# Designed miniproteins, single chains, continued (2), part 92

Each design is a single chain, and the fold is of that chain. pLDDT is the mean over its residues in the fold that is shown.

## One batch from the design tools (miniprotein)

Design m7195
Fold by ESMFold2-Fast:
Structure m7195 (fold): chain A 100 residues (1-100)
Amino acid sequence: MEIEEQLKKAEEAYKKGNYLEAISYFRKAVELAEQRGDKRAVARAYRLLGKIYEDIGDTEAAKAFYEKALEVYRSLPEDQRTEEDEKEIAELEKNLKKLS
């Protein structure tokens, strides 16, 4: 899917230290995922944006994106959450506590 292509390009750019390029691709992934109602892809992209902003020292932006990711995951009905979704929620809560 086009969403997965944007996420892959973003992660490749992030691994190379090309943070601005990575941010651009993750933002495109969010837009596409929102258009398609793919809540998990939206949450994943926001979490990765938060990680990039944390790595470049923008704590305010990092916190905002982690909060957005957490909100999207929590919008999934509990009976539809996978073990992976719950793990992502726990990691986001830990990241937010660390930045507080």
Scores: mean pLDDT 83

Design m7196
Fold by ESMFold2-Fast:
Structure m7196 (fold): chain A 64 residues (1-64)
Amino acid sequence: MNEKKAKEFEEEAKKLKEKGTEENRNKAGQLLAGAMAYKGELPETVTEEQREKAIKMAELAKKK
Protein backbone atom coordinates (compact mmCIF):
# COMPACT_ATOMS: atom_id res chain seq x y z
CA MET A 1 0.00 0.00 0.00
CA ASN A 2 1.13 3.57 -0.71
CA GLU A 3 -0.27 5.70 2.13
CA LYS A 4 1.76 8.77 1.11
CA LYS A 5 0.18 8.86 -2.38
CA ALA A 6 -3.27 8.25 -0.89
CA LYS A 7 -2.79 11.21 1.47
CA GLU A 8 -1.60 13.43 -1.42
CA PHE A 9 -4.76 12.56 -3.39
CA GLU A 10 -6.97 13.28 -0.35
CA GLU A 11 -5.34 16.71 0.21
CA GLU A 12 -5.74 17.67 -3.47
CA ALA A 13 -9.39 16.53 -3.39
CA LYS A 14 -10.01 18.75 -0.33
CA LYS A 15 -8.55 21.80 -2.12
CA LEU A 16 -10.66 21.15 -5.23
CA LYS A 17 -13.88 20.81 -3.18
CA GLU A 18 -13.24 24.27 -1.68
CA LYS A 19 -13.50 25.81 -5.19
CA GLY A 20 -17.09 24.55 -5.55
CA THR A 21 -17.26 24.00 -9.33
CA GLU A 22 -18.72 20.86 -10.94
CA GLU A 23 -15.40 20.15 -12.72
CA ASN A 24 -13.46 20.43 -9.45
CA ARG A 25 -15.97 18.16 -7.66
CA ASN A 26 -15.56 15.53 -10.41
CA LYS A 27 -11.76 15.71 -10.13
CA ALA A 28 -12.01 15.45 -6.32
CA GLY A 29 -14.07 12.26 -6.73
CA GLN A 30 -11.43 10.76 -9.03
CA LEU A 31 -8.66 11.65 -6.55
CA LEU A 32 -10.59 10.06 -3.66
CA ALA A 33 -11.16 6.87 -5.69
CA GLY A 34 -7.39 6.68 -6.32
CA ALA A 35 -6.71 7.23 -2.60
CA MET A 36 -9.08 4.36 -1.72
CA ALA A 37 -7.32 2.12 -4.26
CA TYR A 38 -3.89 2.87 -2.72
CA LYS A 39 -5.24 2.26 0.83
CA GLY A 40 -6.95 -1.02 -0.18
CA GLU A 41 -10.37 0.39 0.84
CA LEU A 42 -12.16 -0.47 -2.42
CA PRO A 43 -14.77 -3.28 -2.21
CA GLU A 44 -13.51 -6.87 -2.67
CA THR A 45 -15.68 -7.11 -5.81
CA VAL A 46 -13.44 -4.54 -7.56
CA THR A 47 -10.97 -6.20 -9.95
CA GLU A 48 -7.24 -5.38 -10.07
CA GLU A 49 -7.81 -3.79 -13.51
CA GLN A 50 -10.49 -1.51 -12.04
CA ARG A 51 -8.15 -0.53 -9.17
CA GLU A 52 -5.38 0.35 -11.66
CA LYS A 53 -7.89 2.42 -13.67
CA ALA A 54 -8.95 4.33 -10.52
CA ILE A 55 -5.29 5.14 -9.75
CA LYS A 56 -4.69 6.26 -13.36
CA MET A 57 -7.76 8.53 -13.31
CA ALA A 58 -6.61 10.06 -10.00
CA GLU A 59 -3.13 10.76 -11.44
CA LEU A 60 -4.72 12.49 -14.45
CA ALA A 61 -6.99 14.57 -12.18
CA LYS A 62 -3.97 15.62 -10.07
CA LYS A 63 -2.08 16.83 -13.18
CA LYS A 64 -4.85 19.33 -14.08
Scores: mean pLDDT 75

Design m7197
Fold by ESMFold2-Fast:
Structure m7197 (fold): chain A 81 residues (1-81)
Amino acid sequence: MYQIREVSEEALRQLIEQLRLSAEQMVDFLIAEVRNLKELGVPNEDIAAWLRHAVEKLSSLLELSEAQRERLEAVLREVEA
């Protein structure tokens, strides 16, 4: 089984280390990571839990626009469907 906690911490560490990236680029990174996790065969439930955690951490560091939040929410709904 995949260690989703390990994957999520590594992805968040990469986001934090890339402090020069705009919020838009960070949102794009999260969406790309969801795609990567799906390709690795990670269960949708684990991907959804990881994305919720990542969005919470990102929102504590950066102010996300309404459009950026909607993009992430749309991806989350797609994973949960």
Scores: mean pLDDT 73

Design m7198
Fold by ESMFold2-Fast:
Structure m7198 (fold): chain A 91 residues (1-91)
Amino acid sequence: SAAEEKLKEGTRAAIEATKELLELKKSGELTDEKKIELLEKIVKGGTEAYEVAVNELGIPVDEGWKEAIEKYKKELEKLKAEQEKREALEA
């Protein structure tokens, strides 16, 4: 079903982005721009997967997953605000 496909796609996107984020952080190659990109994928994929699992498929999920998504979302919002300020100051 479309719901099952969304769950799989969202979950996979979040996992792959998290893996890349951790690998780049460990290597010291994580830029702010790349971190924003990866956090956007984690938040989008994780949120879509959570909503589909709970609301459409009735699959029980760990409440810690929602908490983790909210933490990443707050970090993303902060980084985006910093990036927008930086771009707005380029004359």
Scores: mean pLDDT 79

Design m7199
Fold by ESMFold2-Fast:
Structure m7199 (fold): chain A 70 residues (1-70)
Amino acid sequence: SGKEELLEAFKAYVDEKVTDPEKRQRLIDRFEELVEKKSLEEASETALRAMKAIDEGNVDEALRILDEAI
């Protein structure tokens, strides 16, 4: 399903980009909750925003984006 593919892609992205294991696990846990609670469209838009924050070196902002979206 689109949600399963999105979750797999987000996990792969976070595993590559986020070196802190506690923050990596928290990002994954929060994103799993988001995917369960929200539509594929909303989860996809939130994933893009969170990934942009990670690319900018701001993992804490990515966590905030996920927390606000849930």
Scores: mean pLDDT 86

Design m7200
Fold by ESMFold2-Fast:
Structure m7200 (fold): chain A 80 residues (1-80)
Amino acid sequence: MKEEALELAKKLNSPDKEEREEAVKKLEEMIKKSDDEGIQFILATVYRVARDPEAVNRVASAAMEVASDETILKAHALAE
């Protein structure tokens, strides 16, 4: 999971739109299958690595649908 989340977050920086969209979908699926700690790590990794605001917002929205506000806040703290 952690290594895969890092690779997918890097793909969000791809110049290829299809590769970015595939990475978003895979990150959304990982979030849906993850516990709070896993979601926290995935979201923190995306915030640290990804540069496309639209892709970041899509992943963050998916996390907000399934995770607690506390988990989202902790992810922000870990990204800094």
Scores: mean pLDDT 80

Design m7201
Fold by ESMFold2-Fast:
Structure m7201 (fold): chain A 65 residues (1-65)
Amino acid sequence: VDRFEALIKAVEELLKEGLISEELAEELIAAAKAKDVEKLAELLSTLSEEVREKLLDKTFKILNA
């Protein structure tokens, strides 16, 4: 599993938990599929520190599973 695939799965989990909006999840998934690192950084900066940390933790766990 590459880092972008892991990020997509982590975003889907946060969406199921109600921690991000459906609109933001769709934008993050689209940027990850495009491997658009600049757009991902932009979108991630709109998240609260708490939600961003949860996203990164989930992404890291999926990547290392």
Scores: mean pLDDT 82

Design m7202
Fold by ESMFold2-Fast:
Structure m7202 (fold): chain A 58 residues (1-58)
Amino acid sequence: LSAEQQAAVAAASKRFDLDDDTILTIARLVVREIEENGLPASLFEPLLERALAQVEAA
């Protein structure tokens, strides 16, 4: 993860009731999704937040 992505993960850890390992796993999956589908890096934070909210709600 880049420094900016690590900062987004740290911010998410304070807002979501999920453990750090879960947040890191989801963050890595989001990075892979962005890279494999040629999505803009600016989508990392919104995609991470959406994915974490879905996992927390499940």
Scores: mean pLDDT 80

Design m7203
Fold by ESMFold2-Fast:
Structure m7203 (fold): chain A 94 residues (1-94)
Amino acid sequence: SMEEENEKLKELIEEAKKIVDTPLGQEKVKELAELIKEKLGSDQSDEEIEKGVRASLVNKMAEIRKETGNKLKDEEILDKAAEELKKAIEEEAK
């Protein structure tokens, strides 16, 4: 079952990458990267911030899909992942 669990995790990550690479996903990445710059500041380039945000969104979307299965649409998974990351950024800004 370990091989099956690893394959399922890889599938969820690859599916999440495809969603983030859509125009809607790219807009969420830019929105969150701007929020990081405005709330936390950063010495990183815009490209490095966006890269980090993309990775965080992919991981959070895979986590939500694992927990919810087929109950949510791809756009709903993206929106929930973006909302959770926004809350995390706002919490760090306190």
Scores: mean pLDDT 82

Design m7204
Fold by ESMFold2-Fast:
Structure m7204 (fold): chain A 73 residues (1-73)
Amino acid sequence: SEKRAAIRALAQGILDDALAAGVITEAQRDASLAAFDKQLAAAPAEVIEEAAAKLPALEAEYAARRDAELAEL
């Protein structure tokens, strides 16, 4: 559950950044998170373990991309 929460937090961060950038609406963010929550709840534990193991690398890649995109604004 803690690993699912961490994966969900990354997804929320990505969607919140998209909302802040004006790319999506609040309703689109909420709908995307609801869909993601359903997928996350249905995912087998082995898939969650694999995703959680890659999470720090994915967060670092996303942060670098976001920072590069923000520098172009």
Scores: mean pLDDT 78

Design m7205
Fold by ESMFold2-Fast:
Structure m7205 (fold): chain A 70 residues (1-70)
Amino acid sequence: DAAWAALSEEERAALERLLEIALKVAEQNTEEVEEELRPEVEEIHRFLATLPEERRRLLGRLFVERFLAA
């Protein structure tokens, strides 16, 4: 919770969108959903690539923690 609150607005938005997409793909289990969301995933990956390594590691850990908790 404290680590999530320490994220910037852009980092939080990117992570929330990735989680929403990952959970939707996992729940709906359809190739069509993956294809539809691919451009958005690409945009998020481009944003993450601009972040320092330490921030990418933090976001990765928070993503896995939240995804597994869902």
Scores: mean pLDDT 76

Design m7206
Fold by ESMFold2-Fast:
Structure m7206 (fold): chain A 100 residues (1-100)
Amino acid sequence: SSMVEKIKESLEKAKEGLRKLAEEMEKNKASPEEVRLYFLAAVRDIANELKKLGVPEEKVEELKRRLVEVIERSMAEKKSALETAEELIKELDEFEKELE
């Protein structure tokens, strides 16, 4: 459907954005606190875009919770920005599967 196609396009742009954000943070040697805050901001933007595209609020809030848990766990485990982005992308891929 046209709406599902727009949501999938939004998710692909979000995944690319997360990769570029992680690359920029690694290049600029961002602190762990900066990495956490930038990824939390990106998750907020992803959630807001999905809501605008008509994804039910309950599903968006559940995705947002899972993405925040990935960020907090990755920071606790001292994962790189690139490794954190890869785990966030996996959650977005699983969410896309749930749309079909």
Scores: mean pLDDT 89

Design m7207
Fold by ESMFold2-Fast:
Structure m7207 (fold): chain A 56 residues (1-56)
Amino acid sequence: GPSEDYTVQPGDTMASIAKRFGLDPIEGQRLIALANPDLKSTELIEEGQVLRIPLP
């Protein structure tokens, strides 16, 4: 399906990023984690990290 790469900005959380792309803030975190198998924790993302965001 369609996806977009997003560079984490200061103050971003997985929930806020999911919501920004039209995903549910809870289910969207799971979908982003599945799209980024290199993530060790959905609670600890770093500024400048590039995440693959699955689009709805």
Scores: mean pLDDT 76

Design m7208
Fold by ESMFold2-Fast:
Structure m7208 (fold): chain A 70 residues (1-70)
Amino acid sequence: MKSLREKLMEVEREFVRKLAEAAGVELTDEQIENPTLAIVRALVAKIDRETALELFSEYSKKIREVVKEH
């Protein structure tokens, strides 16, 4: 089974993918695998506040679920 770190990294990658989809931006595999704060900030700037808050809420929930189940 995947380690806690591996599961958390996958949740982070999924969050970045969802941000990119909402922003209408296509990211490279490397940008998704190793997201930088600059990329996250750029994507958030392209989406509306309500969408951003919903995606951050979803991300927080997923992190909590992974930690609780490990």
Scores: mean pLDDT 78

Design m7209
Fold by ESMFold2-Fast:
Structure m7209 (fold): chain A 66 residues (1-66)
Amino acid sequence: MEPTLLTDEELAALDKMIADTRAGREGEEVLLDSVSLSPEATAQMTAVADRMNEPNLALQRRRAEE
Protein backbone atom coordinates (compact mmCIF):
# COMPACT_ATOMS: atom_id res chain seq x y z
CA MET A 1 0.00 0.00 0.00
CA GLU A 2 1.54 3.26 -1.17
CA PRO A 3 0.19 6.74 -0.40
CA THR A 4 -0.83 8.57 -3.54
CA LEU A 5 -1.19 12.34 -3.73
CA LEU A 6 -4.39 13.39 -5.46
CA THR A 7 -4.40 16.67 -7.35
CA ASP A 8 -7.34 19.10 -7.34
CA GLU A 9 -8.02 18.01 -10.92
CA GLU A 10 -8.25 14.33 -9.95
CA LEU A 11 -10.46 15.16 -6.97
CA ALA A 12 -12.78 17.20 -9.21
CA ALA A 13 -12.93 14.34 -11.72
CA LEU A 14 -13.81 11.83 -8.99
CA ASP A 15 -16.45 14.15 -7.53
CA LYS A 16 -17.97 14.60 -10.98
CA MET A 17 -18.00 10.85 -11.60
CA ILE A 18 -19.80 10.25 -8.31
CA ALA A 19 -22.36 12.97 -9.04
CA ASP A 20 -22.88 11.68 -12.59
CA THR A 21 -23.31 8.11 -11.37
CA ARG A 22 -25.90 9.17 -8.79
CA ALA A 23 -27.79 11.21 -11.40
CA GLY A 24 -27.62 8.40 -13.95
CA ARG A 25 -28.62 5.32 -11.98
CA GLU A 26 -29.46 3.59 -15.27
CA GLY A 27 -25.85 3.97 -16.37
CA GLU A 28 -24.68 2.51 -13.08
CA GLU A 29 -26.61 -0.70 -13.78
CA VAL A 30 -24.73 -1.13 -17.06
CA LEU A 31 -21.40 -0.51 -15.32
CA LEU A 32 -22.19 -3.04 -12.59
CA ASP A 33 -23.08 -5.64 -15.20
CA SER A 34 -19.76 -5.01 -16.96
CA VAL A 35 -17.80 -5.29 -13.72
CA SER A 36 -19.48 -8.62 -12.92
CA LEU A 37 -18.57 -9.93 -16.38
CA SER A 38 -14.96 -8.73 -16.29
CA PRO A 39 -12.69 -10.59 -13.84
CA GLU A 40 -10.04 -7.88 -14.25
CA ALA A 41 -12.49 -5.17 -13.21
CA THR A 42 -13.45 -7.25 -10.17
CA ALA A 43 -9.80 -7.51 -9.11
CA GLN A 44 -9.37 -3.74 -9.48
CA MET A 45 -12.48 -3.12 -7.40
CA THR A 46 -11.08 -5.31 -4.62
CA ALA A 47 -7.79 -3.40 -4.64
CA VAL A 48 -9.63 -0.07 -4.40
CA ALA A 49 -11.76 -1.38 -1.52
CA ASP A 50 -8.61 -2.41 0.35
CA ARG A 51 -7.15 1.08 0.01
CA MET A 52 -10.42 2.72 1.08
CA ASN A 53 -10.51 0.64 4.24
CA GLU A 54 -7.97 2.85 6.02
CA PRO A 55 -9.33 6.32 5.06
CA ASN A 56 -12.84 5.07 5.84
CA LEU A 57 -11.81 4.57 9.46
CA ALA A 58 -10.55 8.16 9.63
CA LEU A 59 -13.80 9.44 8.13
CA GLN A 60 -15.89 7.50 10.66
CA ARG A 61 -13.84 8.88 13.54
CA ARG A 62 -14.27 12.42 12.24
CA ARG A 63 -18.05 12.10 11.94
CA ALA A 64 -18.37 10.47 15.36
CA GLU A 65 -16.68 13.45 17.02
CA GLU A 66 -19.19 15.87 15.51
Scores: mean pLDDT 53

Design m7210
Fold by ESMFold2-Fast:
Structure m7210 (fold): chain A 94 residues (1-94)
Amino acid sequence: SAKDRLANLLKRAVHEAARLVTEYSDKLTPEQKAAFDAVVAEAARLLANIDQASREEVAAVVERLVALTREYVPDAPQAVVDRLDAILAEIRAV
């Protein structure tokens, strides 16, 4: 279903972000980690009630993860940013 696809895409984006935060934990401030945690918590809230979530709400969460990655982890591999952008494009196509 479209909702199953949105859930799977959102889970993939959260996984990419969690891996990035773990790999770059020594370069992130507590405030930057809290910003990622807040977006992951929003993702968890949407996933808990995915049938009520809009595509636009799911896209907004992934857009925020992309923005935080670019702002707070400027030395992240381009491949990670590209994967997040690809997930976002797939969400918008649902």
Scores: mean pLDDT 89

Design m7211
Fold by ESMFold2-Fast:
Structure m7211 (fold): chain A 56 residues (1-56)
Amino acid sequence: SEESLREAFSAFDKDQKGFLSAPIAESLSKLLGVELSPEEKENFTFERFSQLVQAK
């Protein structure tokens, strides 16, 4: 659900700023088993996170 995705994202976005730093985004991408471009790592938002988690 969206609420579960927001809760998971907030666990990594400790400052509640709505996006993750590149090092955190890279670590999270490894946990999700996906590869992000350098630009996506710098602009890793909740919207992108939810898209990746919901991808088959």
Scores: mean pLDDT 72

Design m7212
Fold by ESMFold2-Fast:
Structure m7212 (fold): chain A 65 residues (1-65)
Amino acid sequence: VDPEVVEDVLALLRENPDGLTLDEIYEKLKDKGYTKEQVEEAVRYLVGRGEVRFDAKTGRYLPVK
């Protein structure tokens, strides 16, 4: 996993505490040149670390803090 992508995804989610879908995260970081695959791997890494959670009812990823 790319540490820069992980940091940017986490920072974006912290700015959006109500949560973002995977597609919303990708679109908001698209201008940084990150691929959807890089964003997906970063999100999975953060969920595995307990820093981000997935809300299955809304399809959104939320920061734990």
Scores: mean pLDDT 83

Design m7213
Fold by ESMFold2-Fast:
Structure m7213 (fold): chain A 74 residues (1-74)
Amino acid sequence: QTFTKNGEIPIAEDGTYKFSVTKGKVNFSVVNATVNKSFELTAGQEKELALKKGDKILYSFVTDDSEFKVEKVE
């Protein structure tokens, strides 16, 4: 089975990152050397993660017309 993703967000520096979905529903996967972890957020939901430089966030829209943002908060 071929896994298809909508895009990738490279993490450029260590910190705490806040993920917010403002419309629809989005699946996120955190990929690094030690952890592969996935989570799903719907409009109005937020999640904060401690990430390291070189980590990669894969995202996939569950709802075709979805919107989200990622902010470094620390």
Scores: mean pLDDT 75

Design m7214
Fold by ESMFold2-Fast:
Structure m7214 (fold): chain A 89 residues (1-89)
Amino acid sequence: MAAEKRARLLELLAEGSELIEKLADMIEKGAPKEEILELIERAERTLREARRLAEEDEGLSEEERAALVAALEGAIKQLEELKEKIEKE
């Protein structure tokens, strides 16, 4: 149970990192706006689920959980700002 949630959290963190890296590459290459927006939405969903699992993870200390949740919330806000910027273009 707890170990399964931790494994999913780690998988989501890895997936989120890969999606963010792909986003940076696609923006640099001038990929179509629609493709960039779809990738932002996927990355946002992945990070929101990771944040939810981090909040529920009883194996993390309060300090570790707070730090991870804050980092994920920061990343999600950056993705929301990026989405708004691209939608205006």
Scores: mean pLDDT 83

Design m7215
Fold by ESMFold2-Fast:
Structure m7215 (fold): chain A 89 residues (1-89)
Amino acid sequence: SERKERQIKAIDEFKEEALKNPDESSTVVLRDLDGRLLSIEIPANTPDEKIEELAEELKEIVENAKSSEEQKKKLEEIAKKFGLKLKVE
């Protein structure tokens, strides 16, 4: 799916940018199948291991989600696990 491939690319770009700029906050922005904008921001000085773990979990959710609603729910769960918040527009 082009939508899933685009989301995975956004996650990879987020990971690379966050790892390259550890002293800055970074935001991953995903568009679901309904075109909703979903975002998660990590604070500055997030450990590299946590950035990598978050990126892997986000990719798994995107690959395995069967609907935009399921994707949103699982993204909310993982954001909470990492002490973060999912924003929906």
Scores: mean pLDDT 85

Design m7216
Fold by ESMFold2-Fast:
Structure m7216 (fold): chain A 57 residues (1-57)
Amino acid sequence: MKYKVVDAAAFKRLSGADVKDGDVLTAEEIRELSGNTRTPASTVANALEHLGIVERV
């Protein structure tokens, strides 16, 4: 499953990672960029989707 970044500024504020609007990432890539290795990748991706930072593709 893949996710498109729709709010790169919010992603950068939360994770410190350099992303761009329109970037397509897997749940695993989102978890790695967030630095959160203990939370399941799907849970991290779902939280960012709920915040309006990424959308499912």
Scores: mean pLDDT 80

Design m7217
Fold by ESMFold2-Fast:
Structure m7217 (fold): chain A 90 residues (1-90)
Amino acid sequence: PLDATEENEEKLTKIIEETKEESKDLSAEELKKKIKELIEKREAAIKAGNLEEADEYAAKLQALMELLKEKDPKLAEELAKEAAAKKAAE
């Protein structure tokens, strides 16, 4: 249904914006820790078949990765390589 789709899109956009705002003052190391925690939570949600929750974690990860690239591009590249290697192994 259209309303449910719109609500989900708004929810994900809001999560991205809120995550950026609340995390903009975090250090690169704090961002890395939070990113790793969210990766684990997203994987758990996927295994449980909770795709909506997995999408929410993916939105938060996108926001944190953008912030990390601004603060520490080398650390962001390392995390991106880890994610790419894992995807290739799947």
Scores: mean pLDDT 76

Design m7218
Fold by ESMFold2-Fast:
Structure m7218 (fold): chain A 80 residues (1-80)
Amino acid sequence: MVTLEITLPDGKVYKIEFEEGETIEKFLEKLKKVAPELKEAIDLILKHLKESGLLDKPITEEEAKYLIKILIDVHELLSK
């Protein structure tokens, strides 16, 4: 288990526990509970992952960090 930090554009920081090899769906569902402000961005990404058959993909720590970055970028776009 590793702790990842989520830094929102407003400077707010959340911490999430990550298990190496957990599915992308499981990680995103945890992230929605930890950082509710990202819910709309996460739901959008979950929809695309479901359509691509990737929800059950096990992810690495590096992929989880990259996913957090994508979600923050999407959140910023949706907040305009």
Scores: mean pLDDT 83

Design m7219
Fold by ESMFold2-Fast:
Structure m7219 (fold): chain A 71 residues (1-71)
Amino acid sequence: SREELLARARALLARAEASEDWREANLQLGHARSLAVEADAPEELLARIDAAGERVRRQAHGDDADALRHT
């Protein structure tokens, strides 16, 4: 049902936001976005998922730079 899809999308978003692993967070956000779109989710939920995805992308770039700098 739509409510089940929305509940799953929100749970995946919450897990992604709590995750310290950007790779895990990225996978969870991708799944959450797919479920949210399928459920015709409110714009606010889609915006939150997209904002979290941007944060994960910045973390990924920072992680690569830190590895190269031995920091």
Scores: mean pLDDT 78

Design m7220
Fold by ESMFold2-Fast:
Structure m7220 (fold): chain A 56 residues (1-56)
Amino acid sequence: PTLVGAKIVSGYARLPDGRLLGQGHVFTEADRDATPSADLLVEKDGKVIPATSLVK
């Protein structure tokens, strides 16, 4: 499982260049190196889950 295809419900993710991805953003392959906030919740396959369950 990856963040790719997941949509941010709350929290944020930071890209290596310092840009922030916020609520409503859907992760793509270009976003694979984004660092999720500890409280990041995402929707994937109709479920709302902590992003930490999808990211290693």
Scores: mean pLDDT 76

Design m7221
Fold by ESMFold2-Fast:
Formats: sequence, C-alpha cells, structure tokens
Structure m7221 (fold): chain A 84 residues (1-84)
Amino acid sequence: MTKEETLRIELAKLFSEVVDEIRRLMKEGKLTPEQARALAIQRVEEGVRELAEKYGLTPDEMERLIASARAAVDAAVRQIEAEL
C-alpha cells in the first residue's frame, strides 16, 4: 500500500472508533448532540495530530485533515441524532 492509502485506512479506523463511542454515549443519554460533537472533535483532532507526527505531515496538511474530520463528525452526529 502507498503511504496515502495507509493514512486513509488509519483515518477511517479512527473515525469509526470515535463514532461508535459517541453513538453509545448518546444512546445512554450521557451526552447531548452538542457534547457528543465536542467530544468527537477532540478525539479526532488528537488522532489526526498523532497521525500527522507518524506520517510527517505539514501543519497545513494537518489543518486540512482536521477540517475534513470536523465536517465528518457533524454529519455523523446528525445521523445518530436522527436514529434516536
């Protein structure tokens, strides 16, 4: 696999794990949608920073990945909210 393919797989895994966590907490009534979004953003930002270090990403590349992850979190929280 290319470096880019491996990074995409690790990002997808990170996102899946975070979505599973917030889905569970929202179903348990422990997080509001706003709190779930904040927690998920924190978790994906931390994971993206770790991947940026591992893959030698520039600050600009890291910022773009964080922006994409934030948009994906917003969509995931809305989908979970619609399922409750």
Scores: mean pLDDT 83

Design m7222
Fold by ESMFold2-Fast:
Structure m7222 (fold): chain A 60 residues (1-60)
Amino acid sequence: SSKEKGQKLAQLVEEYLKAGQSDLAFKVLQEAEKEFALQQPENDLRPGYYSELLERLRTV
């Protein structure tokens, strides 16, 4: 569930980026990072995954 939640939030970020909704994409990414951070180290999801998405948003 936690892993799927993180992946769904990441997918939402990409969908908002495609729609040109950068502000919404950023907010969803922050929520994904918070949820993921709260579940570490119990989950296999790396914090770098969401950080990589954040860097992609900055370089777009």
Scores: mean pLDDT 63

Design m7223
Fold by ESMFold2-Fast:
Structure m7223 (fold): chain A 68 residues (1-68)
Amino acid sequence: SILEDLEKEAEKMLKEGLPYQEIVDRLAERLRTLSEEERKEIAEYLGIDNLDPRTLAVAILGRVLAKK
């Protein structure tokens, strides 16, 4: 799934030692390339009523950090 791919990208960036701000920025850029429907699916899965790419990026990074 797209969410799983984004989570793997975040995990890879964390392993490479990128700052959280850089990871959020890169995830937000990736989310901006997605359709509104794809962002809605991600938001629903994360339990968020906001489609803002940066808000979704922060939630994805938080989810990855919680699993670690």
Scores: mean pLDDT 84

Design m7224
Fold by ESMFold2-Fast:
Structure m7224 (fold): chain A 96 residues (1-96)
Amino acid sequence: MKKALELEVEAAMLMMSFSIGVRTKASPEELAKDIEKLGGKVIEAARELGASEEEIKELEKLRKEAVEAAKKGDVKAAGEAITKLVELALKIAEKA
């Protein structure tokens, strides 16, 4: 239960940080760095909760897609990847 809440909090922090960055017109480099750092915390929390190897690979793929999209200034693609990453993280938390 406590570890599941930690994963939910990290996922919420990633989404909130991205939304704030977009609204405050953060640079592509700043958005990418924040996604990489906070996405990494989501993946770490998922691993500690016992997420499967396949779930971890999907989270890592989505984090990479979000970081690469942000670096290119493709805010829409970055947001879509973050949304999928957060949705997967919440599903992992729910079944724990």
Scores: mean pLDDT 87

Design m7225
Fold by ESMFold2-Fast:
Structure m7225 (fold): chain A 90 residues (1-90)
Amino acid sequence: SNIPGLSEEEIKRLKELLEKAKNSTDLDVQLAYLREAIRLIGNSPNLNEEILKFAQEVLDLLSQLPDTDEVNALEIAAAVVKTIAENKLK
């Protein structure tokens, strides 16, 4: 079933972005994919359990990257999306 606020194509794109981030060896390329994933997740009008799962996957990937200002900024952005989704589910 489709996530409210995301189409099946958007869900597929999100999964592909996360896979590309996992498989990249270039930090700038990884961060570009993760930034786009956060943008897609954060722009959903209806945050639900699937969005929470995707936000957690982004955070897990960012935790494996070097401690840089850009990585830290994306971790904050993903954590905000996760917190909003958690609050919507309670």
Scores: mean pLDDT 77

Design m7226
Fold by ESMFold2-Fast:
Structure m7226 (fold): chain A 62 residues (1-62)
Amino acid sequence: SALSEEGARTAGEMAAREALRAGLSREKAQQLGDEVTRALLAAKTAEEASKLAREIVERAGV
């Protein structure tokens, strides 16, 4: 992982908050946050982590 587990969880939480602000349901926001956290934990570089998080958020329409 390019990020610490704490960093990945924090980024996922931030993505979930952005999704809620964008008008997504609590359930969809939590799903998005979890997906971001999983992607960041699986990423091998900081650049890959940034790209994956951006793609996930953009795909969700946030």
Scores: mean pLDDT 78

Design m7227
Fold by ESMFold2-Fast:
Order: structure tokens, then C-alpha cells, then sequence
Structure m7227 (fold): chain A 91 residues (1-91)
């Protein structure tokens, strides 16, 4: 169902947010890490958390739409690409 898809996307976004938090802590622990890397990790966390809130509110209100699911999938895809690129820059 569309609700099951939204719940799966919430779990995937939560995993991505956790990865962002790990990167953010690693970036902060090294003073030689450029500030833009720290900022980008913070943005990934904030955007993933905002999308989780949108989906959770939609589930509670029964207002989940196919468009909301597509938007969340697109956001997840974009953030995964960004975090993979960011992890490569820190290593």
C-alpha cells in the first residue's frame, strides 16, 4: 500500500539521517576538515528530518498521496548521492 511505502521511506530516511550524523561528528572531530563539509553534512541531516516529518504527518492525517511518495523517493535518491560524495571527500 501507499502507507507501507511511506513507512519504508521513513525508515530509509532515518538510516540516511544517522549516516549524516556520523559524518557530521567525524567532520567536527578533525579541525582540518573544511567548514563546507560540516555544513553539507548538517544540511543532509536537516533535509532528511524535514522529509520524515512531512511523511509522518501525512500518515497520521491520512493525507499521503502518490506525489508525496515520489517526492520523498527523489529526495532520498538525491541525499544518498550527496552523502556518498561527502564520505569520499572526508576519507
Amino acid sequence: SISERAQQLIRELQTLSARGQTLYRQALSDPSTPLNVVIEAGIIIMVSQAEIIVLERGLRRGTITPQMVRNAQDTLRTLRRQIDDLEARIQ
Scores: mean pLDDT 90

Design m7228
Fold by ESMFold2-Fast:
Structure m7228 (fold): chain A 76 residues (1-76)
Amino acid sequence: SGIKLSDPVVTLDGGDVSQSTLKAKSPKGEVTIKGGQLTLRGRDLSAEDWRAIFDEWRELFRKLGYETGPPTLIIE
């Protein structure tokens, strides 16, 4: 994989509705989880490469109490 999640940032979003947003960055892209939806933005990687990275981040986020739905992948 070569890409590692470091220092995930948790922010509360939505005010009236308790929603948490997790963000993580790497040299190859950025991951955002909001309301159980996972979005990856990156470059120069295939969908298969990003899916492998998603697996590691998804498990970490689930362990922290966050659930993710099907990922949204953006390749730039």
Scores: mean pLDDT 51

Design m7229
Fold by ESMFold2-Fast:
Structure m7229 (fold): chain A 80 residues (1-80)
Amino acid sequence: MEVLEKIKELFNQPDISKEKFDELVVELAEEYGIDEVADAIMEFMIEQDPSLKEWSEEAKKNAKEEIKKVIKELVEKKKK
């Protein structure tokens, strides 16, 4: 999935500022949708940190909702 590859690139850039990171996340969310970007971030995190597989389904759902909340906040801020 293209969005997953872009998320992976964002996390693998040590020189990327938070502002640029947030901007690229907003672009992905506007292009692919907030839910799709949140799913890609969750998949990337699980691949990078397999201990996340030990989390309950409830904990994984909560993590995805927090990711979606952050993305929504960034999208709203950028529209101003």
Scores: mean pLDDT 76

Design m7230
Fold by ESMFold2-Fast:
Structure m7230 (fold): chain A 56 residues (1-56)
Amino acid sequence: SAEIEARQQNFQKTLQEALSTNLYSPDELQRILERLRQWEAEKVAQMRAAMAAALG
């Protein structure tokens, strides 16, 4: 859905801004990014599963 895509785009934009501000150390930033990727992957998987269940 357009809402899911907009959420993902907003998330990527916020992430890029955090990177550009040098708010975190490189090591700390890598750990945060890894956690965020895992979280996003889990949320996308949950949404896809819910959509598949609704369609099937």
Scores: mean pLDDT 73

Design m7231
Fold by ESMFold2-Fast:
Structure m7231 (fold): chain A 88 residues (1-88)
Amino acid sequence: MLSEEEARARFQELVARFNALFPDLQLTVPEDASLAELILAVGQMAAYLRLRGLPVPPEEEWPTIDSSWEEVVSFLERLLALAEEALA
């Protein structure tokens, strides 16, 4: 299982990949971000993808305050995979 430090590092990696696909978004997330800040960030990314007509999981599957660090990272990996598949 991912530690909080590993989850934050992985999340930053995924945000960088997301920004590479969508350079007009300019999304920034603090390196010391709380779990709540990461949940907010993935919610913003999912909403952005939906606005662009790209596939996103149902809102019922989006991370909540009860989500773990690993679940938030996994959700962002899922968003990124769906976006990469839809664009390629």
Scores: mean pLDDT 81

